# Designed miniproteins, single chains, continued (5): the designs that were tried, part 55

Each design is a single chain, and the fold is of that chain. pLDDT is the mean over its residues in the fold that is shown.

## One batch from the design tools (miniprotein)

Design m17889
Fold by ESMFold2-Fast:
Structure m17889 (fold): chain A 77 residues (1-77)
Amino acid sequence: MEELLRRVEEKIEELKKILKDPKVSPEMKKAIESIIDILKSLIERAKEKPSPGIAARLERQIEAADQLIKSIEKELS
């Protein structure tokens, strides 16, 4: 769990950097902010009561964030 929480915190910082890019559309920025909020909520829950279910949700959100980042990079070509 501790390694997973560090990975999630690193992903949040990566997403925050993308939010500062003026080439990213307002629609994509809103999607990024939504993912950041979900990740922050899940981190708090994982710290209070770590469980396999919360770990699986964190992994899924990291994958979703990675897919969104790849989509943004392709659009920015």
Scores: mean pLDDT 80

Design m17890
Fold by ESMFold2-Fast:
Structure m17890 (fold): chain A 72 residues (1-72)
Amino acid sequence: MDTAERLLAEAEELARRGEESEDVEALYQQAMKKADDAVVAALAISEELGKEMQARRDELRARGEAAVAAHR
């Protein structure tokens, strides 16, 4: 598994945990930081991988924003 894939998987797990806890916003912020790191790592490898990782990050961001909005 490359570094970008691992970082995004960690971000997805943090977002999932956030949906189940009172610290939704804090966990969402941590998830987005990991997702941003995943995109940066992917772009360092190739533009195509970077675009794929950006799409997955955008999906995670939408999910996190919905969870934070529902909590507030």
Scores: mean pLDDT 77

Design m17891
Fold by ESMFold2-Fast:
Structure m17891 (fold): chain A 84 residues (1-84)
Amino acid sequence: SKRKIIEEIRKALKEGDVGKVTKILVDIAKEEGATVTELFAVMVGAISPSTLAKWLGTTKEQAKAIRDYILGKTTGEEAAKALE
């Protein structure tokens, strides 16, 4: 379920493991039928928050927090709090 995926992302964010966060996002994007360009965008933190939110079933603001973590603009703990 999407709730289990969000919980796994929250755990990886709290661990500060950006590689684990990006792997979870890439795996979800593949399941949602993302293009090769969109998969690359996920890996480099360039994916649009609206697209990421649709794949994850989150708000745009929650998806932006995850993306900002990948870009080094916020901490894993702050991004994890946004997903509550």
Scores: mean pLDDT 85

Design m17892
Fold by ESMFold2-Fast:
Structure m17892 (fold): chain A 67 residues (1-67)
Amino acid sequence: GANAAARKSARAAAEAGRKGDFAAASTGGYEMNKYGTGESKKFGYLAAKAGQAGDSEKAAEYAEKAA
């Protein structure tokens, strides 16, 4: 469902951000915003942006809200 997809995107974004792969982080967030619905989509996208910024704590927090 949307929650699982958003959580997957958030984890991928956090992982990519840690490695400095901000393109992958941005792509995951964009896809969740395009294909997801409801609040899980918003939090998945925010988690991806936080991961891209290197803010692992915010990325984890938003991922939990997406679940």
Scores: mean pLDDT 61

Design m17893
Fold by ESMFold2-Fast:
Structure m17893 (fold): chain A 82 residues (1-82)
Amino acid sequence: MEGAEAAERRGRAGDAAGAAEAGIRGGEEAGREGGEIGGGGAAGLAAIAAAVGGLAGDGEAAGRLARRAILAGAEAARAGGL
């Protein structure tokens, strides 16, 4: 049943999105706390790249992650540098 496999894929996509969002938030908070903004931004981007790569071919999940990645990347960059 392709539907059941799609549901499992959505579960994995949700987990990846959640992990990416957590990484994004952590990166932004690290910048705000006066940490190494470059390190925080790089870690966030790496996590997002890994998540997106893992979802290659999953347009919906990839689209959501890409949007979050762009917003998070902009926030990390705004926090004093990528």
Scores: mean pLDDT 55

Design m17894
Fold by ESMFold2-Fast:
Structure m17894 (fold): chain A 77 residues (1-77)
Amino acid sequence: KEEAEKAAKELVERIVASTDPEGVKGFLDGIVKTLEENPDKEKKEAVIKALREARKQVTDPGIKEALDYGIKKIESI
């Protein structure tokens, strides 16, 4: 899925560049809402994979916690 791959790459880049855990959490809440309104298993899996890759690249514990929170919420959809 070309759109899902592009979105996943942009998602990783945005999160890795962030220094605001609350901003990341809010951004992830937006993604959760979008996936709840328009469920797509492949897109959901691509987003989870992207968040896990971003988590490997970030060093801020608050951002890691925000990512863990978002991943758990998306997995529950």
Scores: mean pLDDT 78

Design m17895
Fold by ESMFold2-Fast:
Structure m17895 (fold): chain A 115 residues (1-115)
Amino acid sequence: SAAARRRALAEEILRKASEETIRKALEVLKHLLENELDASEVRESLTPEEQETMLAIQALIAALVEEGLAENLSAEEVAERARELALELGLPEELAEKLGEVTRLYYERALKELA
């Protein structure tokens, strides 16, 4: 499926991305979400590599959110799945925890939008 191919590509991009680029992308996504800002507000200030990494993270978060909604998971369970996936992809625990936190925030937003 297109979704499975998108997830696989996103996982490969994250395996190859630097820790610094991943950290920056996660901080940007958290900032955008917490301040209810569109990606357009920061897109022009990101390098092509940073943009690609941010899009890859967004694709993984979207897949995990869809999975959580389909399985009726709690926000904590979706965050833990994201953390475990990040560790499997070779990310250090600090970045795995950040991916979990950002994924939780996106999942909570999705739940509010459906209410």
Scores: mean pLDDT 85

Design m17896
Fold by ESMFold2-Fast:
Structure m17896 (fold): chain A 66 residues (1-66)
Amino acid sequence: MLEELTPDPVMQTGIAAMVMSVKKEAEERLAQGVSAEEITLENLEDIKDRLSEETIKLITEAVAAR
């Protein structure tokens, strides 16, 4: 949950926006027939070194849920 990552509401908004952006991209690619697992792998690989483990986990869960 966002509250577990940071108590700062501004930071929570930023993290939520990033997760929603990844979810939207995954939704579009899923509509094209790309598998959810493939989308998750590609997105994680691209951003792996840019985010904390907790943030990556949130993004992975958001993508996998689609």
Scores: mean pLDDT 61

Design m17897
Fold by ESMFold2-Fast:
Structure m17897 (fold): chain A 60 residues (1-60)
Amino acid sequence: MERNELFLEALASLPKEQQLAAFERLTSTELGPNESGPNGPTKLSPEEQEELRRRILARP
């Protein structure tokens, strides 16, 4: 699966509160110089991050 698919699936298995916390950790962590490791970029694009955040926040 692609990185965004992996994030979505992992987050979807958590309660909403934990999904938001996990998403905040992913976007707030300053552990990024290896984003483009041997397999290329592994983090979500800004557009994908905004989409995921919106979906998580909108879910009841």
Scores: mean pLDDT 58

Design m17898
Fold by ESMFold2-Fast:
Structure m17898 (fold): chain A 75 residues (1-75)
Amino acid sequence: EKKTLEEIQKALREGAERSDLLTPAAREMLEKASEETDLTKMSSLMTAAMFHAIEDPEAVAVVTETLKRVNKILE
């Protein structure tokens, strides 16, 4: 459980570090998600990151890849 949370937070942080491909708002949401310990709040922030990325194909790709990594950890 604790190790899984740390791996999820790391994946979200690595996604946020691709700031050159993200909108400022999408990056902020991923950064907040990487610091969150409540999975429900984390999920809401991940959804917000996608919402703020939707008009930028590069930002959508970064957020989508980050979400796939999180889902892989949760499997």
Scores: mean pLDDT 79

Design m17899
Fold by ESMFold2-Fast:
Structure m17899 (fold): chain A 95 residues (1-95)
Amino acid sequence: SIEQQLVQDELTRLSTLSVDEIAEEMRRLIRLWGVLSRLTNDELLELEKFADRFRDWLSTLSKDEALKIYSEMLQIGLEKGGRAAIDYAREKLES
């Protein structure tokens, strides 16, 4: 599918990056989804704290694990929107 191709293209790009760089890309994407979802300033500040914690956690994983999480979040974002992808990230960090 087109979604599968877009995910594969992004995974190919990210495969050239370090796990720290992958984690930073995901932190930025989460923050962008928050802005596009028109969160309040207080909600955005809380999301930024979450995104920093999520980035730090991702940086402790293997590159393959980080890429898998990125792939799953990107698919959820494409199919269900940015808020669903953020909720998935929150669930992963709490697990």
Scores: mean pLDDT 83

Design m17900
Fold by ESMFold2-Fast:
Structure m17900 (fold): chain A 72 residues (1-72)
Amino acid sequence: MAARLAALHAGVERVGAIMAGKEPDVTLALDLETASLSLAARGVDPAERAALEALAAELRAAGIDVTLALTE
């Protein structure tokens, strides 16, 4: 649990870094009990999408459930 919570926390910080300057168009929902993250973002460019998808794959490999809802 502690390792997954640490990975979830780091994941949230990395989302903020990837989506820097677009915070008003980003919605994050976290469930610390189940170690899950839902991310909805608007105005996502191809580089941001690729970075978010790579981050989601990394977090899923660490045992975190990740849901992405990304629009251009």
Scores: mean pLDDT 75

Design m17901
Fold by ESMFold2-Fast:
Structure m17901 (fold): chain A 108 residues (1-108)
Amino acid sequence: MLSEREKTILLFRLIAAFTDVWLALKMDPAVSEEEREKITEELRELQKKFVEALKNNDYEGAIKTLEEILKLIEEILEKHKDMPEESRKMLETAKRLIEDMIEEIKKA
């Protein structure tokens, strides 16, 4: 039911959310380079799963992948309670973008 255009917009939204996560981690001096690399690799794998699910019209799989990304963001927020305010705001923005995407796919 999702059009080619709608799938493209969802991919753009995911990239925007990932950019906010990467910037948040980079701005927090308490986050090690090793931890940042590990999270980046996890996000890349989740992006591939999301793209594949959309190509196959597997909307349930796409939603599950977005829910896994939300869980990862929540785990970062819980582990790094002392993170800078600006980093926290970026993670909250990424979370809202992904929540909106889940709602959009559910309506499809």
Scores: mean pLDDT 87

Design m17902
Fold by ESMFold2-Fast:
Structure m17902 (fold): chain A 87 residues (1-87)
Amino acid sequence: MEELREKAFRALKQLQALPAEVQAALQAELLARGTELEARLRAGMAPEEVARELARALEEALIAAGVDPEDARAFARVAEAIALEEL
């Protein structure tokens, strides 16, 4: 667990170090994806599947933005766990 948290924290630091315009583009992409998945959740998709798809989208978006793939994956795993608690 500790290693996962350390990698997730490194991903967060890398994200915060990105140019403001890149951070804004990433936020817009994730909001659009979240809206799509929220609609699927309302249509009857399982909360676990919605959380998993959000985590995959987050991992891919972070890697595309320049975050280290291993750290991005750890961050996505933590985000998936948080999403499951809220859904």
Scores: mean pLDDT 79

Design m17903
Fold by ESMFold2-Fast:
Structure m17903 (fold): chain A 127 residues (1-127)
Amino acid sequence: SEAEKLIDEAEKYVIQGRFDEAIRLAQKAIDLAEKEGNKELVARAYLVLGRAYHRMKKYDEAIKWYEKAIEVGTGKIKALAYANLGAVYFNKGELDKAIEYYRKALEIDPDNVFAKRLLEKAEKAKA
């Protein structure tokens, strides 16, 4: 779908540090995914917005978009949103809150390698 292509391109722009372009494409993807009634694509686009703001160190904006991704997403997308929300709290120095969100991610997706690695890092930082 067109929305999925825009999400994939927005994710590539986040990796490249091209955050304004990533945000523009993710916002367009949300509009298209909502018109298509595809809640999982809406959640994926929210996750991309959260990641863009997170990398810009705009933590309150990142939290807002990750929480929206959790509300509309299910399964692996919801687990990824929880893991990324935990990573924001880790970057804010709130280790106990970070660990709690990583555990929530693993309750939904026990095989989530990203959440497992982040949990190990947070536990080591607390030791």
Scores: mean pLDDT 90

Design m17904
Fold by ESMFold2-Fast:
Structure m17904 (fold): chain A 61 residues (1-61)
Amino acid sequence: SDPVPSEEEVRAYVEKLLELVRAEGETPQAREFAIATLRHEARLFPEHRAIFEEAIARLRA
């Protein structure tokens, strides 16, 4: 099994995903895709759940 990602790796991943949403013009479709992805990641890495939920909140603003 792959090791659990570090907090730094998780934060980098989240920022990359948010940048992709911005590059797509922050469309509802891009936001919903990112939210679904972040929810899935929060289930896989519950130790970093707070970081993923914070990103979801930013996308729902």
Scores: mean pLDDT 82

Design m17905
Fold by ESMFold2-Fast:
Structure m17905 (fold): chain A 89 residues (1-89)
Amino acid sequence: PPPPRPPLTEEERELREKQRDVAIKRMEDLATRASVGLSPEARERINALLEEAKARMDAGEDLSIVEREFWDELTRIVAEQIEEEKKKK
């Protein structure tokens, strides 16, 4: 396994906070757009996923990895909902 990364400097922490805000805004936009036409249960799942991603970023996880995993899981939730709607018709 790779060695643990050294702690961020004050300047690096400020830059990361700005990058985190941008990533969160992108994820919130994706969540909002993906939630259109979905059931209340699916929307709650997406909201929970978004809050988990925010918490992971706050915990110091890699922003790009968290955003990518968020997008992957979001697309899975949407695909499952589309398949469920097909079964109702």
Scores: mean pLDDT 77

Design m17906
Fold by ESMFold2-Fast:
Parts: structure tokens; sequence; C-alpha cells
Structure m17906 (fold): chain A 99 residues (1-99)
């Protein structure tokens, strides 16, 4: 039962990681599009911060998937960390939209 549970959790982790990576990429794209249209230096500054979190999220998602192959629980902890980066990207994108 533990082995089957671990395989299910691993598949869910990979699926969740891919969905979160897509969300992060979509948020950064939206922020970039708005900054480009407005020409606002403040918007560009927020986009740069979002891109820094996007890089951290991408690296952490990669690590989460790799770690989950050996230890699903450690992979989940890395996924939670990556989720926090995606949440920061969303917040920064919302700030760009409010400008």
Amino acid sequence: MEKERENEERKELITKARELMKQANDYVKDARDIAKKTGSPEAEKLVKKAEEYQKKASETFRDAIKKAMENVEEGKKLLEKAQSYVDEIKKLTDEVKAL
C-alpha cells in the first residue's frame, strides 16, 4: 500500500508542479505585456522581481520533481516552497495590473 500511495503522490506532485509552472509563466507574461503597453518604469521593476521569482520557482520545481523520485515527502516540501514563489509572482502581477 505504501508503494502504491507513493507512486500516486509522485504523479500528483509532477502534475501539480507542471500546472504551477504554467501559472507562473502566464502571470509573468501578463505582467510583461502590461509593462510594455504602459511604458511604466515601476511596472518594469515589478516585472523584474516577478522574473527573479519565476527563476527560483522553475529551479525549485525541477528540484522537487528530482527529489520526489527518491523521497516524495521531500519533493512535497520543495513543491510548497515553489508554490510560495508562484504566490509572490501573482502578487507582483496584480500590483502591475493596479498601476
Scores: mean pLDDT 85

Design m17907
Fold by ESMFold2-Fast:
Structure m17907 (fold): chain A 60 residues (1-60)
Amino acid sequence: SEAEEVIRWVARREEQRPEDISQQKAIDILRRMQEEARAAGLGPPYLALLDRYIAALEAG
């Protein structure tokens, strides 16, 4: 599922195992990444990607 792929993506970035990252933990990490991206002035495509990933996790 897209949610499982998102969790694996987050796990790789955080140097964690996918099984150690809950759906809620992944959402919290992605929200932190959004704040960091805005502070760094990263463009709309990356922010849109993070929004999509959060939406996929929230959908179940």
Scores: mean pLDDT 84

Design m17908
Fold by ESMFold2-Fast:
Structure m17908 (fold): chain A 73 residues (1-73)
Amino acid sequence: NDPELVQAVRDAYRRARSEALDRIPSSTPYHRRLQLADDIGISTGAIVGAKLDGDELSLEAAQEALERALKEL
């Protein structure tokens, strides 16, 4: 409901996704690179959103999701 919160989440998602695409090996199939980068972006955005909302449960879930995605690198 807060447009500034929505924008912060989007910015975190876009930045984390772009950084992940640069870090994933070029030998990884393109569709898998996109999936991994998207998962990292979504989880990072969710962490930012949860921190801004003070939602500890959502923060824990988002951190676990990011850890799972990073382990697939």
Scores: mean pLDDT 83

Design m17909
Fold by ESMFold2-Fast:
Structure m17909 (fold): chain A 84 residues (1-84)
Amino acid sequence: MVTEKDLKILAAAILHSLLGLTFEQAGEVAGVSKEDAEYGFNNQIKLVEKIGEDYVRRIVDAALAAKGPKGMKEAVEKTAKELV
């Protein structure tokens, strides 16, 4: 079963890859630990297979539309809650 934490971990991995944020910064934005962000990056393919590519697209679109870290954090939190 997909959890809100799984969604936030994948979001951190996407933010790291897409925006060049460190694992610590990506974790802070996504609401997970630095270790969870690193786990998400190392297990990104497995998480995408579990969660689905539509979620990846939603986080990418939300990150690109956001006007900074606070907006990105709000977008990640909202998207995670909508899918669980």
Scores: mean pLDDT 81

Design m17910
Fold by ESMFold2-Fast:
Structure m17910 (fold): chain A 74 residues (1-74)
Amino acid sequence: MKITVTEEWDPEKQRIRITFTADDGSTFEVWVERVGDRLRGGGNNFTADPDTAKAMSPLVGEKVQEAVDRLRAL
């Protein structure tokens, strides 16, 4: 299964939005934002086939960690 990852930076909100799209058309979105000295994160509720969810899981973790590291560097 191929998963496409798209990242958007919102400078006004200091937020990184990450969208994951699978070959089956499943889409999952997460976001991480900086609010002062704190980080906030969230995502959409996602219902997926177990194989799709399993395939997305490591990429979601990787991209969220990259976003956290980038926001902490600000």
Scores: mean pLDDT 77

Design m17911
Fold by ESMFold2-Fast:
Structure m17911 (fold): chain A 78 residues (1-78)
Amino acid sequence: TAEIVEELRRVGEELEELLREAKEKKAPEEVIKLIEAAVEKVRAMVERAPELSEEEQRRALGIARGILRTVRRLLEKA
């Protein structure tokens, strides 16, 4: 649904903000590259989401939220 796609878009926006913060704080290059990859993966999910079934959209959102949690934990340790 449009609501799931909007939530997926919000996860992408949060990842982009975390990437900006990581660069400002001069996080290790390895961490920055991992966050860049996460941003790109979620952007690809957002782009394809309207063509997916609702069940597939829901699974994509779950994966994206998992990625966001992983990135947040990485930044807490850096």
Scores: mean pLDDT 84

Design m17912
Fold by ESMFold2-Fast:
Structure m17912 (fold): chain A 86 residues (1-86)
Amino acid sequence: MAPDVSSLSPEELLETFLTALSQAKSDEEAKALILQYLETLRARADPALAAEIDAIEAEIRASTDVEEQVRLALRAFGRAVAAARR
């Protein structure tokens, strides 16, 4: 179940994501966490940012490497952080 992140900034959400990812017991758990956190970012995003996150999520779903999936997730967080500082 996704955590309640409605009060978190994109930076705070990233910190929570990294903490959760460090506690993941398997690549499958790590992939599930990545997708859950990206869904949370997308749900909070304006339409333009949501489209950018959707494109990154498609790349994550096409990847079989959890390290690449983490790098792509960090790109999505970077976009959300930049948008929040507008």
Scores: mean pLDDT 77

Design m17913
Fold by ESMFold2-Fast:
Structure m17913 (fold): chain A 96 residues (1-96)
Amino acid sequence: MESEKLLEEIKKFFKELIDKYPSTPSSLEGIEELLKKIEEMVKSGKLEEYAKISEEELLAEAERAAAAGIRDRELVLELLAKALVSAMHKGELEKF
């Protein structure tokens, strides 16, 4: 039930992003897959650990992935899921 509330908050966030869908990366068009990734984090009990990861660390990891030429959609989704969880933990999800 908490997972459903988490998904609902993220859906609100994605509603605003959909208004800008022409600039939405095609590799990230699978919003449902991202939501499932976050749900798995909740089920694993590591949601709070992921929420404590700094935005700077997530950006550094994304930059390393880009520099290495990694086209791993799963890695990108994982980094994005961690960023959303971190923002949610800070109560900044609405600020996105």
Scores: mean pLDDT 57

Design m17914
Fold by ESMFold2-Fast:
Structure m17914 (fold): chain A 71 residues (1-71)
Amino acid sequence: PTRVETLTVTVQVDGKFVSVTHTLVVDVAPGGSVTRTIEVPAANLRLTLRVTFGPDGSIADVLPEAVEPLP
């Protein structure tokens, strides 16, 4: 089923924290996971995130799989 979830991601770059809030449209069952790529212009970064959902369908875990500089 398709859901709309809000995700806040905080990353540490050179000892500083940068946060971004992103809206996800996901089509995954509770307990599943999805990979999303988002840009954080304030940090000049492109993040690839793995979002895992709990058995109740809420966001259980968010891990960065890749962190790359923007051109």
Scores: mean pLDDT 72

Design m17915
Fold by ESMFold2-Fast:
Structure m17915 (fold): chain A 81 residues (1-81)
Amino acid sequence: PSKLSEDLKLFNEYSSLSIEELRKKLKELGISDKEIEEKLKNLTPSKIQEKMLQVIEKKIKLSEKEILLLALKAKLRAEEV
C-alpha cells in the first residue's frame, strides 16, 4: 500500500512488456520516437541509481513516463549484454 511499492510494482509490470509495447505506451502519453531516443541517451547509470534511491527514500514519486523510460532502458541494456 506504500507509494514506493506501487512504483516498483508498475516498474516490474512494464519490465515484462516488449520494447515495442513500452514504446507504444510512451507514444500514447504524447512522447515522440525522437524524444524517447533522446531521453534514453540521457539516462546514465548514475542518474538511474539516484532516482531509484530517491524513490526508496520516498522523496519523489516517479511519473508513468519516467517508469516506462526506466523499464525500456533496462530492457535495451539487457539485450546489449
Scores: mean pLDDT 71

Design m17916
Fold by ESMFold2-Fast:
Structure m17916 (fold): chain A 54 residues (1-54)
Amino acid sequence: HMKLTPEQKKALERAKEAFEKGELPSFDYGTSLFFSNMTEEERKKYLELLEKKG
């Protein structure tokens, strides 16, 4: 039911790079796709980054 556009693929790659650098992805429409693509370990790390920011 989901077909990634070139922009969405690029956004996912940028989100991955930001996440690897220890930064939170900053786009809204790509957030759910990013979460769906995450492993459980990556999700835990994301939550830690979120708490660190807030």
Scores: mean pLDDT 61

Design m17917
Fold by ESMFold2-Fast:
Structure m17917 (fold): chain A 92 residues (1-92)
Amino acid sequence: SIAALVDKLVYGDLYEKYQAAYRLTILAPEHAQEILNLLKPHLSSKSPQVRFNVALGLKILSPYLPVETEKALAPLKSDKSKGVRNVVELKD
């Protein structure tokens, strides 16, 4: 399920995150809004690693939901973690 892939992207080990990112990229053209809705609750996580992983997921959605993903990513540009700020600024 898409929810299981989002959970693996956000909380999984390195291999699970890699596989989830790949599968979500394939699903993004038809399921972008569902994936966005599943990612958004994790943006307020106390874990910088979780927020980093959510930012990666939002970047996968950027071509399909540019306005909504930019709004979701904007607060992370001022995140306490340098790693989180850096992933938001990654170019294609």
Scores: mean pLDDT 86

Design m17918
Fold by ESMFold2-Fast:
Structure m17918 (fold): chain A 94 residues (1-94)
Amino acid sequence: MEELLKEVEELLAKLREARRARDYATVREVVAQLKELIKRSPLPEEVKEKMLKAIDELEAAYDAGEISEEEFMVHAEVAAHEVLQELKRLLEKS
């Protein structure tokens, strides 16, 4: 669990840096890493499905031209923060 928290915090740091640099390619890489982390996390299956669906819908909206690069980056940072909060909640219950 501690390793997963550290990994999410590192992904959040990379995401914030990529957003400052307007490095959309790095944001996409961090989002892909976040999806893999969610899949291997000890989160309840329903929570994983909800989070992965939200990220997939975000990527689909960007690919369809419905949201901007800046909007995608903001939503990606929010998604990473939500994963961190759910993992911390699990750690506190354990």
Scores: mean pLDDT 82

Design m17919
Fold by ESMFold2-Fast:
Structure m17919 (fold): chain A 91 residues (1-91)
Amino acid sequence: GPRLSEDLPGEAREYAEEAEEKIKRAVELLKKVPKEKVPEVIGLILRAIGYLIEAALAAKRGEHELALEYAKEALRAAEEAVKFAEAAANS
């Protein structure tokens, strides 16, 4: 599948790659999440993906500092998705 991190240079790529791995983990955890809590996990995953898309678009425009900030926000959203999914799976 396409990796949005591949379009990102330097430090932004490292944050984006970590965000993609966290998104993968959150998706794997969905099978253990109670049905009523699944929409919140999906919302956090979609937020992380949205930031990765914005980071890739900023990088294509040469807005490298903005691309880095979006990649950092993607990682934060992805980390929250994993944290919420793990807590939900153990409830």
Scores: mean pLDDT 87

Design m17920
Fold by ESMFold2-Fast:
Parts: sequence; structure tokens; C-alpha cells
Structure m17920 (fold): chain A 70 residues (1-70)
Amino acid sequence: MRDDLVRRRDRSRDAIRQSRDLGVQRLDTLALQSPDPQTRQQYDQRRDDLTQRADSGIQRSRDSGRDYRG
């Protein structure tokens, strides 16, 4: 049987990971193409932001799926 809610949770986690992975890779490429230290710092900050957001999102999904519901 299919549980749409369970699938949504799994998809959400996967989507967050994929979005973050793509974002990080893109920012990394842009940083490499940008010789300017200031620009590189901006991309570094964005990378950190994406990583933190993804981590929080993944942890929330994991917590809910694990047994948060009691």
C-alpha cells in the first residue's frame, strides 16, 4: 500500500538534498570563475547558508519520520 504522507516526507528530504547539492556546486563553480576575493566570500556565505538550511530541513524530516509523532 502507498502512504502519500510518508512519500512526501521522503521526497522532501531528497529534494532538499538535491537543491542544496546543485546550489553548492553552482556556487563553487562561480567562485572558481570569480578571481575577486569579495565575490568569493559572497559565494562562501551562500554555500554556508545552503548547507545550514539543508541540514535543518533534513533533520526536521528525519525527526518527523523517526518518531516525533509519539
Scores: mean pLDDT 71

Design m17921
Fold by ESMFold2-Fast:
Structure m17921 (fold): chain A 82 residues (1-82)
Amino acid sequence: MEEEEKQKIFQKSLAEIQAQIDAMIQKHPQYYQLLQELSQQLSQKALNRQPIDPRDLELEVTLTFLLLKETQENIEKINELL
């Protein structure tokens, strides 16, 4: 019973966070699109066993970091309002 209740609370919290993330994607669709395109290109190079430029890896990490930071800032703002 207790574990089932914890799972329900977790799923509800996850759904709320997902809604916040979705709002952030709508605010910054260009970052998500660029990251997706870059990931696809890097995957294609890996499948073809071609060397991956370290610069492309740096860009992927940087874009991921920027998206994560923006999401965290909005979570903090929402928590402050609660």
Scores: mean pLDDT 66

Design m17922
Fold by ESMFold2-Fast:
Structure m17922 (fold): chain A 82 residues (1-82)
Amino acid sequence: SQEELDKKRLALRGIILDKLIKESEELAEKAATLSGVSLEELKQMAEEGMRYFEELKKKDPELAEKIEKQAEIQFKSLKQFL
């Protein structure tokens, strides 16, 4: 369903944003600026996405693992771009 697809996208985004925030405040600020949001809003987006990811891990562990691996790849790419 569209709702399930949206939750998967939010989970993927949340993992990437959470990784950026934990890596460096400067990278998180750059990501927030490029996204047109505040750092506070970016942190809220990360928290929301991580919540969906935790729900997904309980419902579908195999899909959660695939999303986490994809997030790691996208995080590394984004970190080089920022």
Scores: mean pLDDT 85

Design m17923
Fold by ESMFold2-Fast:
Structure m17923 (fold): chain A 73 residues (1-73)
Amino acid sequence: SEEVYQEILAKIDEIEREMLENKPSVEEMDKKFAELAKFIYKNKDKLTDEQMEEIGKRIAEVYKKWKEIREKE
C-alpha cells in the first residue's frame, strides 16, 4: 500500500516536472494523465481512503497548474 502510494505520488511529481520544464502539448499531457489514471485504477484496492484523498488533491493541484499554463498564452 505505502509503496504503491509513494509510486503514484512520484508519477504525479514527474508529470508536474515535465509540464513545467518541457511545455508539452495538450495531447501529450492528456496521455500522461490517462496513463496515471489507469495505474491508479489497477492499484485502487491497495490504497487507503486517506491515500486516495491525498492523490486526488495532488492531481487537482497539478491539473490546475496545467490549465493556468495553457491560458497564459
Scores: mean pLDDT 81

